# Designed miniproteins, single chains, continued (2): the designs that were tried, part 68

Each design is a single chain, and the fold is of that chain. pLDDT is the mean over its residues in the fold that is shown.

## One batch from the design tools (miniprotein)

Design m6344
Fold by ESMFold2-Fast:
Structure m6344 (fold): chain A 65 residues (1-65)
Amino acid sequence: MDFDQLLRQETREVASTLSKEEIEKELKILEDNIDTLNSTPNRTEQALTLLRINQLMADTLREVL
């Protein structure tokens, strides 16, 4: 199974236990993390991986709202 698919599935399962307000709060945190990582000019491989993870989680939370 693809890592991205597993992360999306786990994110959906966690989101199913949260209220809409809690999902919106988590989404805001993820979006803030994405903005911070995107503003870094010399991103390391670890930073690019973290950016990808945060983007997948944020996209999944937007789909369940």
Scores: mean pLDDT 80

Design m6345
Fold by ESMFold2-Fast:
Structure m6345 (fold): chain A 80 residues (1-80)
Amino acid sequence: SAVEKAIKELEDTAKKVIDFLQSVLPSDSPLLKEMIDKINKIVEDGIKQAKETGDPQIAEEAIKKILQIPYDLGLEFGRN
């Protein structure tokens, strides 16, 4: 279904952003922990709401929020 595909893209995007942040920030950084916790909450809330409403746009908006995190930190994610 469209919702299942959008949820998979949300999970895949979150994993890529977390992997990126772990590669550029120190492992003991409080900022890294805060960002990972924030991403995990966006994923959890996005999946729950997308399943409850049947609306893939909810997962797509969650993806946008996750992609904004590196940008707000001044980090270039996905540029090559």
Scores: mean pLDDT 85

Design m6346
Fold by ESMFold2-Fast:
Structure m6346 (fold): chain A 90 residues (1-90)
Amino acid sequence: SLLDEVTKQILDFIDKLFKEETNPEIFKEGLEVVLDALEKLSKIVPKEEFEKAAEKIIEHIKSLLPSMSPEIQKLAEEFIEKVKEIVKKK
């Protein structure tokens, strides 16, 4: 499905961001790009399917957190809370 393909692209982008980006400001901007994409996607995808995709993204990020700096962990945790708010508004 379109959602499955977009979700894979988001997960790949997150992996690259966590692996390659050490600058917190650029890392935050990268997460903001993902957040904008998820907000737009939430308006065109059925609620149940969107919630499943969002949960997959959240769980993936959580799996990456233990190896990251405290500043990056905080930015990622703030991103997770914003994703949860998008799910609640849908």
Scores: mean pLDDT 85

Design m6347
Fold by ESMFold2-Fast:
Structure m6347 (fold): chain A 61 residues (1-61)
Amino acid sequence: ALSPEEQALLDRMVAGLRAIRDAMGEEVARRFADWELALLEREHPHLVEAARAAFDRVFAE
């Protein structure tokens, strides 16, 4: 389970990813998601699995 602060961070990342997808298309958004996940793995490795699952849900929309 995520803390409220960790959930808020993921919600903001998801909102940003949707904005990039809508403005620049899915292919660019997928590359941006991969880059964000690489950064997240270095700074908050325990959040990577949750972030990947959340990003997958965005691309399933």
Scores: mean pLDDT 84

Design m6348
Fold by ESMFold2-Fast:
Structure m6348 (fold): chain A 68 residues (1-68)
Amino acid sequence: GLSEEEIRERMRRIRERMRRLTADWPPEEQAAQEENLELLERALLEGHRRGDPEVQASLDAHEALVER
């Protein structure tokens, strides 16, 4: 199953891909996106600690959004 370390590592990769995709965005919009990703990581870690089965699906969905 997912570990907190795996969630953090997968979120790190999502953030790296998002920074690349949004490098030409205004700084304010880049900052807002980074804040949203930080909130997402926190929510996923809290969900994992509660045994929420949707954490895996949420990670998979967000990875799919940044994959090309």
Scores: mean pLDDT 83

Design m6349
Fold by ESMFold2-Fast:
Structure m6349 (fold): chain A 107 residues (1-107)
Amino acid sequence: SEEEKFLKEIEELVQEMLAAIQDPSLTDEERAKRVLELLQKIEEIVDKAMEKGVITPETALRILRLLSELEQAVDAAFTDPELRDKVRAAIGRVRAKVTEAMEKLLA
């Protein structure tokens, strides 16, 4: 389904971000750059999914759990507090969009 395709694409991007965060060869600056790039792609995918009416409460809750796992990984791996806060803010923007989509479905 379009819903399953959407969720799989988000899950794959989250796995790429987790791999970058956990890569010991990368600096915090390189990790932040890669994660911010991938979060921008997630925002674009979420915006398109909202336009198509593809987001269900089940997929929204799954994405929110993935974003929470990503935040935990960021908090554990990043030693630079400014880069950590910047990445957390970007994750927060995606969370806000997904939460808004879920609220519109429950209204």
Scores: mean pLDDT 87

Design m6350
Fold by ESMFold2-Fast:
Structure m6350 (fold): chain A 60 residues (1-60)
Amino acid sequence: PKILVTVKKDYKAKKPDELDVKKGEVLELLDHDAEKALVKTKDGKEGWIPIEYIESVEVL
């Protein structure tokens, strides 16, 4: 199943493997650990964001 997450607030990437994301953006969840989520944008970019920046999770 495809998992979608909604971004809680703007995040600016601090490492090369992280993504810039904006509040309200919907991203595909690919993986996660206790601190970070690996997400994919609609234009195909992948990267990590802190888990606390995720507001909601939807399973399609």
Scores: mean pLDDT 83

Design m6351
Fold by ESMFold2-Fast:
Structure m6351 (fold): chain A 69 residues (1-69)
Amino acid sequence: SAEMEALVEAARARDVDAIIRALLESPDPAVREYAFTVLARMGPEALARALARPDLPARYREALRRSLA
């Protein structure tokens, strides 16, 4: 899909904001799952940026915090 292609490009560019946007706003569960996986692998700085988002759902916040530890 165009959304998945855009997400893959954002991951290659390490565009954390675009990846967070895909996680929060995409209606496609496959896109959201891939965005979560990419964020979890990007390391502490990217995870801190995602965790700073007030609109991040509690379920994602908990899972990403565990990835940071």
Scores: mean pLDDT 79

Design m6352
Fold by ESMFold2-Fast:
Structure m6352 (fold): chain A 104 residues (1-104)
Amino acid sequence: SSLEEQIQELIRELEEILEEAKRLGDSILVRLAEQAIQTARDLLARFDSLSDAQKQQAVAILQEIVEDLRRMLELVKSGDESKIPERIGLALRVIGLLIDLEQI
């Protein structure tokens, strides 16, 4: 698939994560998923102005965000309070990835 189609698919995956996060009532996961969706949509709006390298970098960063948010979602679903430090670490990583994505 094209890089544009890959970003559109990643936005769909983020929307699925957002709906599940809302159902679980996890405000941090909701906020991170909403920010990722918005940043990805803003990037799509200017996609034709991006270099091929920037497009590839955007896909790679979005894939990592989706993977980290899915891992956070599974940890929230587990209800295991011993995993709170792992969830915090993943949230901080996602924030860093979102900053990198916004700089493209």
Scores: mean pLDDT 90

Design m6353
Fold by ESMFold2-Fast:
Structure m6353 (fold): chain A 72 residues (1-72)
Amino acid sequence: MEAARWAIENTPDPELREALRQALAELPTLTDPTLREHAELSLEAIRRLLEGEDPAEVDARLLARIRERRGA
């Protein structure tokens, strides 16, 4: 958890950083499947950032996934 918070705080993209912070904070209280899905995608993004992937690429993938799910 501490490592995830550190990664969020040190993410250079402020838009992605804010989204990840909100998702992480809400995760323990989520009971709705749609909200859980969004939180899961955000955690995947954190994982990729910790593995050293480019934040711009991580952000693009996250947004594309969200758009596809919301468009369906």
Scores: mean pLDDT 64

Design m6354
Fold by ESMFold2-Fast:
Structure m6354 (fold): chain A 93 residues (1-93)
Amino acid sequence: SMSEELKRRALELLERARERLERGDVRGALELVGEVLRIAEQLIKLGDLEGAREVLERALELAKEILSVAPSELIPEAIGQVLRAIGLLLDLE
């Protein structure tokens, strides 16, 4: 299904984001987390709330890790992604 394909893509992007973070590419990691959050919004629209929750919980954890190592110029974007993930998770209640 479309939701299964989107969930798989989001999880693959999260793994690539972690790889970018591990090599010090904080900006690249944030870019991929942003894409994952857009996919989570699509999963919510499609009614896959369980898939969206799983993706968002993983994205939130990675966004928090990114925030902990982000240079000052990227802190606002990292905070924004953390807050967006929390907001979407709250919308699932």
Scores: mean pLDDT 90

Design m6355
Fold by ESMFold2-Fast:
Structure m6355 (fold): chain A 55 residues (1-55)
Amino acid sequence: GASAASAGGVAGAAAGAELGGDAREAQKIHTDYGLSGASPEEAAQAGAEAGRRLA
């Protein structure tokens, strides 16, 4: 919990989460077909970074 100072971070995190979900779905498909690089955490991280860049 934090004051309005962290509100900006929460907004960026929300956007990143949405983006990360899309990347995570792509990773899920690759994993399901038996391809390499099955890390939903990495996909989520990429999405979070993209969200931060967009913010």
Scores: mean pLDDT 48

Design m6356
Fold by ESMFold2-Fast:
Structure m6356 (fold): chain A 66 residues (1-66)
Amino acid sequence: LSPLERVREILSKVFSPEEVDFIMKRLRALSRSQQRDVILDLGGWIKSEHGDEDLAQQLRKIAEEI
């Protein structure tokens, strides 16, 4: 799976399908640097709001590949 497809899988665990589609459309329009920053921010948010350190770590790893 591409990095963005793996991001989509992770987001689908915490967001509604409609929210995931919205986020993914926005991510695809961004530069690689901006995509990385947004993915890192999403990971931080998931850790803060949901307490899911594993999902946050997975997003950080994907961001490093971008």
Scores: mean pLDDT 86

Design m6357
Fold by ESMFold2-Fast:
Order: sequence, then structure tokens, then C-alpha cells
Structure m6357 (fold): chain A 84 residues (1-84)
Amino acid sequence: MSASLTLEKSGRYELKNVGDAEIAVAVVDSKTGTVLHLVVLKPGESVTVEANKGDVISATSVDGKPGRVEVKNLETGEVVTLDV
């Protein structure tokens, strides 16, 4: 189970696991396909990353259970929820 979001704005983003599954989160450069960040978030954990417009946030359930990740733009306060 996986979900992805293409970022419309450059900036700092908080990636937070708000579900009950362990989620592998990657930030991928859309031009090169290079993985810029890769982290496993347990339920309730978060990480802050810097990312550019066009980068892809990918969220994948480690154990195949349904999960949920919030992607928050720290400059605007805008939140997008990824159901995994």
C-alpha cells in the first residue's frame, strides 16, 4: 500500500504518521528520481524536511496495514493527508 504527493511549493515540510501502521516516507527529486530523504515513521512520529517544488513525497506501509501521513507546509500551515 502506497500513496504519493507532488509538492506545489518549495519549503520546509513536517511529515507526521497519524495512523497506526509503520510508514516508510521518501522525498524524491522529480527531475532525477534521486531519493533525497528516506525515513521510517512509527505511529505518532514526525520528521521535518526541506524540499523543492516538484519533489514527490512517497508514503509506503511497511507491514501492509492501512496508514495515514500528514504533510504540513510549515510556511503556510497547509496540510495534505495521505491515506496509505
Scores: mean pLDDT 85

Design m6358
Fold by ESMFold2-Fast:
Structure m6358 (fold): chain A 73 residues (1-73)
Amino acid sequence: SAKELRDKALELRRQAEASKDLEKKIQLYNQAKVLYEQALSLETDEAEKRELKHNILSVDNQIEQLKAEQAAG
């Protein structure tokens, strides 16, 4: 269900935040993004769709920042 996908995405996001490995962080955030996008495709509630879109944007911004760090280091 959309809820199960969202919950798993949130767990992956938390794992990414806890990781000290830049490559692992990027991988985990990308996995979370895929699950949020899958949840969005199954979601019918407009408020939940808006929240999922915000979560996807947030994760995209985090991935961009981490990739910039990877390029700089």
Scores: mean pLDDT 87

Design m6359
Fold by ESMFold2-Fast:
Structure m6359 (fold): chain A 85 residues (1-85)
Amino acid sequence: SSVEERLGEVVREMSLLRMSGYSNKEVVEKVGPKLEEVAQLAIENNADQDTIDQLINLAKLLKRLAESEGDEESAKRFQEIIKKL
C-alpha cells in the first residue's frame, strides 16, 4: 500500500476508536505504533508535503492525548516523530 493509503487507514481507525468511546489512553496505545510505522515509511519514500503535514497533525493530536493521560513516554515518542518529519 502507498504511504497515503496507510495514513488514511490510521486516520480512519483513530476516528472509529474515538467515536466508539475508547479512552485517550487506549487510542494512543492502539494508534501510536501504527503512526510510527507510517511516519517511517513516509521518510523512506520521500512522501509529499501534504502527507507529511497530515502526519505531523496526527502526531500532534496523539501527543496531546498522551499528555492528557500523563503518558510522558508516548508524548516524547510523538514529539520525536514530529521532529523527524
Scores: mean pLDDT 86

Design m6360
Fold by ESMFold2-Fast:
Structure m6360 (fold): chain A 78 residues (1-78)
Amino acid sequence: AAAAAEKRRLVAEARRIAEETVEYVEKHLSKEKAEEMREKMETLVQEGAAGDAETARRKLEEIRELAREAKEEAEEAE
């Protein structure tokens, strides 16, 4: 029960960060780069949702890393 609840929380957080990152990329870089980011983020979220709580945690970490890279790219583009 606790592991299932933790997994749901991690997947929800991953989806939120993914959505925020895609919106940020669309606003600060381009629609085309946002589409690429959306595809990558959706894959990671789906893999997290399909696995166990540990998988969800790892995929959330990967999503956070992609979010950092996207922000760095946007800062360089300004």
Scores: mean pLDDT 82

Design m6361
Fold by ESMFold2-Fast:
Structure m6361 (fold): chain A 65 residues (1-65)
Amino acid sequence: MEELKKKWLKKASKDLKVKEEDVEIEFAPVSTPFPDIIHLLSGRPGARVYRDKENNQYVFVRKKR
């Protein structure tokens, strides 16, 4: 998990143009309800969702305040 977290933090840091320590990350299974996914993204500048096909999960990232 820690190595996987670092991989996605690096990608999010690049995509959001912030330092890795300024990125919040959460992993969620593919079974996560769609309304919860919309809520995580809605009205939040600097949020992204990635699909981790190898681990069958979503990766939610956002800028820290």
Scores: mean pLDDT 68

Design m6362
Fold by ESMFold2-Fast:
Structure m6362 (fold): chain A 86 residues (1-86)
Amino acid sequence: LSDAEVRAGLAHMAGVLRRGVEEGRVTEELLREGAEASRFLARQSTDPELARAAQQAADVLRQGIRDGRYEEAARQAADILAAAAA
Protein backbone atom coordinates (compact mmCIF):
# COMPACT_ATOMS: atom_id res chain seq x y z
CA LEU A 1 0.00 0.00 0.00
CA SER A 2 1.08 3.61 -0.59
CA ASP A 3 1.44 5.93 2.43
CA ALA A 4 -1.70 7.76 1.23
CA GLU A 5 -3.64 4.46 1.19
CA VAL A 6 -2.32 3.59 4.67
CA ARG A 7 -3.40 7.04 5.98
CA ALA A 8 -6.85 6.56 4.40
CA GLY A 9 -7.11 3.15 6.11
CA LEU A 10 -6.09 4.63 9.48
CA ALA A 11 -8.65 7.45 9.10
CA HIS A 12 -11.38 4.95 8.13
CA MET A 13 -10.64 2.69 11.12
CA ALA A 14 -10.59 5.69 13.48
CA GLY A 15 -14.06 6.63 12.19
CA VAL A 16 -15.38 3.07 12.62
CA LEU A 17 -14.16 2.91 16.25
CA ARG A 18 -15.47 6.42 17.04
CA ARG A 19 -18.87 5.52 15.53
CA GLY A 20 -18.99 2.37 17.67
CA VAL A 21 -18.43 4.47 20.80
CA GLU A 22 -21.05 7.07 19.79
CA GLU A 23 -23.66 4.37 19.04
CA GLY A 24 -22.89 2.30 22.17
CA ARG A 25 -21.79 -0.63 19.97
CA VAL A 26 -18.25 -1.29 21.16
CA THR A 27 -18.08 -5.09 21.25
CA GLU A 28 -15.17 -7.49 21.68
CA GLU A 29 -15.65 -8.36 17.98
CA LEU A 30 -15.29 -4.69 16.95
CA LEU A 31 -12.06 -4.39 18.99
CA ARG A 32 -10.71 -7.63 17.46
CA GLU A 33 -11.51 -6.43 13.93
CA GLY A 34 -9.96 -3.02 14.69
CA ALA A 35 -6.80 -4.62 16.08
CA GLU A 36 -6.49 -6.92 13.04
CA ALA A 37 -7.00 -4.05 10.56
CA SER A 38 -4.56 -1.78 12.45
CA ARG A 39 -1.92 -4.55 12.53
CA PHE A 40 -2.40 -5.10 8.78
CA LEU A 41 -1.91 -1.35 8.11
CA ALA A 42 1.22 -1.34 10.32
CA ARG A 43 2.71 -4.16 8.21
CA GLN A 44 1.81 -2.41 4.92
CA SER A 45 3.27 0.97 5.90
CA THR A 46 6.67 2.10 4.61
CA ASP A 47 6.47 5.13 6.95
CA PRO A 48 7.81 4.11 10.40
CA GLU A 49 5.61 6.70 12.16
CA LEU A 50 2.43 5.36 10.51
CA ALA A 51 3.53 1.79 11.27
CA ARG A 52 4.19 2.59 14.96
CA ALA A 53 0.85 4.40 15.38
CA ALA A 54 -1.09 1.54 13.76
CA GLN A 55 0.73 -1.05 15.92
CA GLN A 56 0.10 1.03 19.07
CA ALA A 57 -3.62 1.21 18.22
CA ALA A 58 -3.70 -2.59 17.70
CA ASP A 59 -2.01 -3.11 21.09
CA VAL A 60 -4.45 -0.73 22.84
CA LEU A 61 -7.45 -2.58 21.36
CA ARG A 62 -6.04 -6.00 22.38
CA GLN A 63 -5.43 -4.70 25.93
CA GLY A 64 -9.01 -3.37 26.04
CA ILE A 65 -10.27 -6.87 25.29
CA ARG A 66 -8.14 -8.32 28.14
CA ASP A 67 -9.19 -5.58 30.61
CA GLY A 68 -12.86 -5.47 29.52
CA ARG A 69 -12.51 -1.69 28.96
CA TYR A 70 -14.01 -1.69 25.49
CA GLU A 71 -15.14 1.94 25.13
CA GLU A 72 -11.92 3.37 26.61
CA ALA A 73 -9.78 1.21 24.29
CA ALA A 74 -11.87 2.20 21.24
CA ARG A 75 -11.62 5.93 22.09
CA GLN A 76 -7.86 5.75 22.69
CA ALA A 77 -7.18 3.74 19.51
CA ALA A 78 -9.40 6.06 17.43
CA ASP A 79 -7.44 9.09 18.69
CA ILE A 80 -4.09 7.42 17.87
CA LEU A 81 -5.21 6.43 14.35
CA ALA A 82 -6.82 9.82 13.60
CA ALA A 83 -3.69 11.73 14.72
CA ALA A 84 -1.44 9.53 12.54
CA ALA A 85 -3.74 9.97 9.50
CA ALA A 86 -3.70 13.80 9.77
Scores: mean pLDDT 88

Design m6363
Fold by ESMFold2-Fast:
Structure m6363 (fold): chain A 94 residues (1-94)
Amino acid sequence: VEELDRKILELEKQLMEKARAGTLTPEELKEMIREIGLLTRELLLAQGVPEEFAAVIAQMEAISLFTEVEIVTGHKFSEEERKELNEIIKEIAS
């Protein structure tokens, strides 16, 4: 459990560092948000959180990270990019 939490924090740190450096690609953003969301769900399930709640919390975390990247980069995602990210968020919640 502690190892999963540490891995999530490390990935979030890497995501924000890449965003601030301007080196974050759209593909890396999608992969990192998916991985963080899936790991967050796994962590919550391991802690005994019911599946439905774990999925919702993981989805909310993914949305929060996406919003933070927009703020940090100053880049407003296009409608098409938002649709692609929404599909990833739905996948995390499934």
Scores: mean pLDDT 81

Design m6364
Fold by ESMFold2-Fast:
Structure m6364 (fold): chain A 67 residues (1-67)
Amino acid sequence: SKEEEERKARKEAVRYALEKGLISEETAQLILDLLEGKSDSLDAQIADTVFELLVFFFPELREIAES
């Protein structure tokens, strides 16, 4: 589904950030857990906020997630 494709793209962006040393392994795992453990609206809101903050500081991540 499109939601699955979007999650996959965001996970790829997080993995890219980890590979390039932009974030720690602990931070990457936390974000990946939030993306997968979307069990309530708060978790989803936190994941979205954290991802947008990453993109704000590392604009290259937006290209991976949205292209």
Scores: mean pLDDT 72

Design m6365
Fold by ESMFold2-Fast:
Order: structure tokens, then sequence, then C-alpha cells
Structure m6365 (fold): chain A 94 residues (1-94)
């Protein structure tokens, strides 16, 4: 159902938020530049995987969504893309 597809998108987005929070905590606890780089790489990889799943679920849901729900999902994807970009920039500087 469209409701189940939206619930899955929200679940994956919550998982992405957890990955970001965990990544920030692990970066703060890293004792070496190599540990920091590894944490940032792991965070980028996990976020890319989750964003891919969210995009796939969103495309499957798209024909069943209202205009408001489509706008919500597009905003959610854009926010996660921005979060990923910021982590990638931090990795490039690490």
Amino acid sequence: SPEELLAEINRLADEASTVLAEGRKRVAMAETPEEKQQVLRDTVDRLRSLLGKIREAAEKARPYLTPEQKAYVDTLIRSLEEALRLVEEELARA
C-alpha cells in the first residue's frame, strides 16, 4: 500500500539519522587520523546504501503519492543528499 511504502521510506530515513549520529560520536572518539578516516568512510558507505534504498522505495511509491507526499519525499531525499555531501567533504579534509 502507499502507506506501507511511506512507512518504509520513513524507517530508512530514521536509520540514516542514526548512522549520522553514530558517525559523529565515533569521529569524536577517534584517537588517530586513520581511525577518523575509517569512521567517515564507513559513514559515507552506509549513507550511500540507505539513500539508494530510499530512492528505490520513493520511485516505487511515486505513482501512488499525493502532491504533498511527493514534495515531502523529495525534500527528505534532498536533506539526506546534503548530509552525505557534508560527510564526504569532511572525509576529503581528513
Scores: mean pLDDT 89

Design m6366
Fold by ESMFold2-Fast:
Structure m6366 (fold): chain A 73 residues (1-73)
Amino acid sequence: SMMEELRELARRLVERVTGLMGQKLEAETGLKPETEVEEVGDRKLRGVVRTEKAEREEVFDIDELIELFKKYA
């Protein structure tokens, strides 16, 4: 299904962005961050990166990411 492929792409994008957040936090703190991507309800993903000095999180709407892919893909 095209929609299932777009949802998979959205999940991969969130994982990649969370990885980039982790790299930025490592550069800022000098510590290796823990990274986590979790489902928050049925349509949202939360990317979290943390060290003992700092924590960052972003919440992504899967449907919004899919619409973005349709616009530019």
Scores: mean pLDDT 82

Design m6367
Fold by ESMFold2-Fast:
Structure m6367 (fold): chain A 92 residues (1-92)
Amino acid sequence: NLEEFEKLVEELKKKLEEIKKKTGAEELVEAALKALDELLKKAKEKDFKGALDAFLEVLEQIDELSKLDEEGAKEAYELALKIYEELSKLAE
């Protein structure tokens, strides 16, 4: 469901902005936000390979953020897993 996928992406963006305010990790958060924008764009274009590449970039930035905000990164990772589930359903 594209609508649910878009809602989860927006929720993850909000969580990343909260981590940015808490940690000051501007570069890591901006990289994750750009990767999420690419993920959404590629999913809408039905480029699921490009969407997966963007998703993996999001996970990489969340892993780096876990060193600065372990709890925030855990919440972001949980949202990312839900996004992956919805992306997998869209790719069918």
Scores: mean pLDDT 87

Design m6368
Fold by ESMFold2-Fast:
Formats: structure tokens, C-alpha cells, sequence
Structure m6368 (fold): chain A 66 residues (1-66)
């Protein structure tokens, strides 16, 4: 399942994104932190969130659940 969410909404409510992805809020917060810091590539972002894939597209976070 593909989830698309504006980055500002994901940062504002990590719990809602975690529920949609079926992952922990902690994992979402770790991924978002690395994203904001510019330290995560797409593969690292997906791993931190617990998703099959993750990328940024025009200010939206596009995540495919595992």
C-alpha cells in the first residue's frame, strides 16, 4: 500500500502516519529526524520508518508499506 503525505503533516502528527503504515511512532520519528537533517537516502529512510520504500516528491513523503 502506498501512503502519500505532505512532510509538514508527517512532522505535525507522526502518530497518524505510523498508524497508516502499521509501524511504531518511534520509527516514524527517527525517519523524519534523519530526513530533516538531510542524512538519509531513500533506502535509509525506508529502513528507519520500517517501510518497503520511501522517497520525497515535491514536498510530499511517498512511502510504500512492507
Amino acid sequence: MTVRVPVHEAIGNPAALAERLGVSEEDVRRGLGALVDGTADDATLARLIGAASARLEHGELVVESA
Scores: mean pLDDT 80

Design m6369
Fold by ESMFold2-Fast:
Order: C-alpha cells, then structure tokens, then sequence
Structure m6369 (fold): chain A 57 residues (1-57)
C-alpha cells in the first residue's frame, strides 16, 4: 500500500492497542472511546484497515 495507508494502519493499531490496555485496567469508558476512534480511522482509510488485517494473518 501507499505511505498513507501504512500510516493509517499504524494509527488504527495504536488505537486498538490503547483500547485493549484501557479495558485491561478496568477503564471501560476510555476503552470504548479508543475503539470508536479506531473505527472512525478505519472508515476514513479503508486501505489502511485492510493492510492491518493482512499483517495480522
């Protein structure tokens, strides 16, 4: 993918990881906020979301 798609994949991964960490600490509200931000980023950059999914396989 393009540099923009790779940057988007990195941002989506960071937001998903932040959501997981917040949930592990019992901060469900913050976890939901990070998860929502990750979904919005994926919607704005679908190629980045696709690259992230491929990298996880």
Amino acid sequence: GSAEAREAARRIRELEDAAVRAAAQGDDKTAQQYAAESRREAARHPEGARLLAEERL
Scores: mean pLDDT 82

Design m6370
Fold by ESMFold2-Fast:
Structure m6370 (fold): chain A 83 residues (1-83)
Amino acid sequence: SAPPPKEVTVELHLVGLDAAGQLVELAHVGSFTVQVSSEEELQQLHDELRAAGAAASTEEGRTISPGFTTAELEERYRQAKLA
């Protein structure tokens, strides 16, 4: 007995670093809704969105931030800034 399918809204934001090195949201790129029928599909969606966000990084340190929390983004940019 699986739980019923549920709708998940995905928000896409373009984020980057300001002149002080602080994480800022530059633009809301878009949003869409997907239907997931299992916890495994939801986890896979989260993993794919995180991977897509990392892959979308620009030369200026801008990236698409699908499904990341502000704290997760700040930590990622802190690590990138130290590298």
Scores: mean pLDDT 56

Design m6371
Fold by ESMFold2-Fast:
Structure m6371 (fold): chain A 77 residues (1-77)
Amino acid sequence: MSEEEAEKLAEETGERVYELLKRQGAPDDVARRIAERAKETVRDALLKGYDPGVAETAGMMLALADYVIEVEGLPDL
C-alpha cells in the first residue's frame, strides 16, 4: 500500500468516526479529537504493513475506547 492510499483510507475512517460521534451527541471538539486519533492510528498501521481491514478495525476500536474514557473517565491504575 502506498502512503497516498494509506492517507485516503485514514481520512475516510476519521470522517466515519467523526460522523458517528456527532450522531451520538458528542461535543464537536471531542468528536474531532477522537476522529483525528483514529485517522493517525489507521495511517500508522497501514504504513507498517497491516491489512486495510485490520487497520480500520484498530482505528475504530481505539476511537471507541477513547470515547468511553471521555464519558466515564480514566480508571485508576
Scores: mean pLDDT 78

Design m6372
Fold by ESMFold2-Fast:
Structure m6372 (fold): chain A 90 residues (1-90)
Amino acid sequence: SMEKEIEEILEREVELLREVARKLGLDELVAFLDELADKPAVEQLRALNARVGGVRSSDEAIKKTFEGFKNNPEKLEERKKFLEKLEEEL
């Protein structure tokens, strides 16, 4: 399903963020992510969005991400290719 594909992309993004944070010695971010490690990726991103702040609510940001990929599956494939390249660099 498309929801599962989006969830898999979000999981990969969280894994990359965790790896980058560890490699860069971002101790506070590492601790924050480790506290959330038992939760689904969407919940980890919701918590991170709420912590960082911004002009969008955490819930609205997650909703827009899912709707964006559902409305344009080509962008989901572009994101997968981007993540593949980024994973190779790490």
Scores: mean pLDDT 79

Design m6373
Fold by ESMFold2-Fast:
Structure m6373 (fold): chain A 66 residues (1-66)
Amino acid sequence: DEERARLRAEMDARIDKLLKEGYITPEEAAQLRAEVDALLDAGEYLKARNLLDSFIHKARIKKKKE
């Protein structure tokens, strides 16, 4: 499915950017990618996007803390 493949690529790029910027570990990135992939495979596109957005928000707050 072209839409699912495109969304997966976009979300994967956002996760990769967080990893490169030091907001998350490689282990956290792998876990997040697996969870996003599972939701996309289930057709839960809104849940996948919300999961990623929530994780990014928490990761930024954690880094801002110290």
Scores: mean pLDDT 78

Design m6374
Fold by ESMFold2-Fast:
Structure m6374 (fold): chain A 88 residues (1-88)
Amino acid sequence: GSAAARALARKNYEAVKAKREEWDTLYEQIKKTNPELAEKIDRAAAENAKVVGDPELGRAMTAAGYKNVLDQRLQEELERLRRELEAA
């Protein structure tokens, strides 16, 4: 990844580190309710770790990917609710 991507991942890691239990709980819920999404998160984490060559930065990039995937899931849920509202 780029230097900017590494800086963002590191910042996200420090933020996530403070709320590790919260993120772990959310990941376990995703894993149980949507294992396909959990698999996508895991694959992205593995690829990021290879590119960075640093386990700590790889973890930070994992945290960033995890956050981004959760944000996308929230957007999908909002779109679903919007469609249900329009159908009412």
Scores: mean pLDDT 57

Design m6375
Fold by ESMFold2-Fast:
Structure m6375 (fold): chain A 90 residues (1-90)
Amino acid sequence: SLVERYERLLDELEEMIRQGASAEELEAFLRSHGFNGIGSLILEAALATDDPEVRKRILERGLALEERFVELGGEATPPEQRKIIEQLME
């Protein structure tokens, strides 16, 4: 399913970080899959499911991943996308 595909992308990003990937390598990975940043992946993944428990899991994983991505020097999610993510967590 589309949700399973997005969850696999999150798994791959988490594994890349565990193996010491740079922010540039993570950004290249995101762009190779058609995402302009981590926030785009999180939003598309969350909106791909109508299951509130699955959406919550994706948002929690995505938020944790974004924090780590930014710590590595990655680009922060734009304020407009961040606001939508925060609204979906409510």
Scores: mean pLDDT 85

Design m6376
Fold by ESMFold2-Fast:
Structure m6376 (fold): chain A 81 residues (1-81)
Amino acid sequence: SSLEKSQQIAREIGRQLLETLKPFEKIAKEIAKVLGIDENQAEGILLGIISGRISAPKELPDEILKRIAELAKTSVEELKK
């Protein structure tokens, strides 16, 4: 029963991570296309924007900025700083 509980907890954590990672990965792919960079580089940029370490590049359209703001629970104005 302890093993089953550990597996259930691990699966629930994994499910929550996947629910978070799916929108992140999709936005990163769109950033990669807009900026003409690799998806791994775009993921780094997206993480930098969400963490407030970097300002959103001006090349990103408002539609992508709104989705980043929703994911980061902030405003488009904060991302443009």
Scores: mean pLDDT 77

Design m6377
Fold by ESMFold2-Fast:
Structure m6377 (fold): chain A 84 residues (1-84)
Amino acid sequence: DAALEERFTEPILRLRPVFEELVEIAHEIYENGYVFAPETPEEVKELFEERKKANEEKKLHSAAELEAEADRILAMLEKIAAER
């Protein structure tokens, strides 16, 4: 059950039980263009590719927009974790 940490590149995703840490990780995922490890499940890549495309179009820049995107990334990670 190594799902979450192995689904992303090592420097980007380090899940910890602190909400502020998870939000920071989500910001890093967004800023690094959703860079994933090769072994990341296809379903995870598909979910984040859709978000990446939408966000590249919108060019999220405000703190509120980044926070909303961090919340969405966190929700996706929690959903994937709950399935394993």
Scores: mean pLDDT 54

Design m6378
Fold by ESMFold2-Fast:
Structure m6378 (fold): chain A 94 residues (1-94)
Amino acid sequence: VEKEVIEYIEKGLELYRQKKYEEALKYFGKALLLDPNNNFARGLAFFARFLLTGNIEDLENAIYYFRQAIENNEPFTEEARELLEEAEKLKKSL
């Protein structure tokens, strides 16, 4: 199960980098079905939703969950830090 969670997050991140946010969100959703408490996957799902919808609450939730992922020393700490910086810059530009 943990290996599948990591693989879904990695696939979602590949799609996210290609700006395929709807497809990325599906993979982050699959990770969350297997591990509902995964803060990094939660942050990724909210951030992808923000990029599709412009909903500021999704951006704020993404920032919160990326911080939780870093604090809890979850897998993908480096990616979480980079995405947190990106999300915070986007919030300041709104």
Scores: mean pLDDT 88

Design m6379
Fold by ESMFold2-Fast:
Structure m6379 (fold): chain A 97 residues (1-97)
Amino acid sequence: EERVRELIEKTRELAEKAKEFAAEGDVEKAMEYLELARKYAEEAVALSSDSELKKEMAEIIKEATAAVQSAARKEKEKQSLEELEKARAQAVAEELA
């Protein structure tokens, strides 16, 4: 079915874009593309009802979700480390003053 193939292609493209933005550290865009990928995957599954397609779509979405979550965690860690470094520098400056 041409329609199902188009939805699968779009799901793959959007999932790849989500992974790309996640790798770049753009978590907001990565999440937007991940949501779009989920929407197209759900449509493909609803139209086909194929158990194989369900597994394939689920795997694609799981991989993209893991990449986005990893990027979000990495950004949070970077922010925490910067805050800790600033706090330590400030404490040392106060002791030396």
Scores: mean pLDDT 79

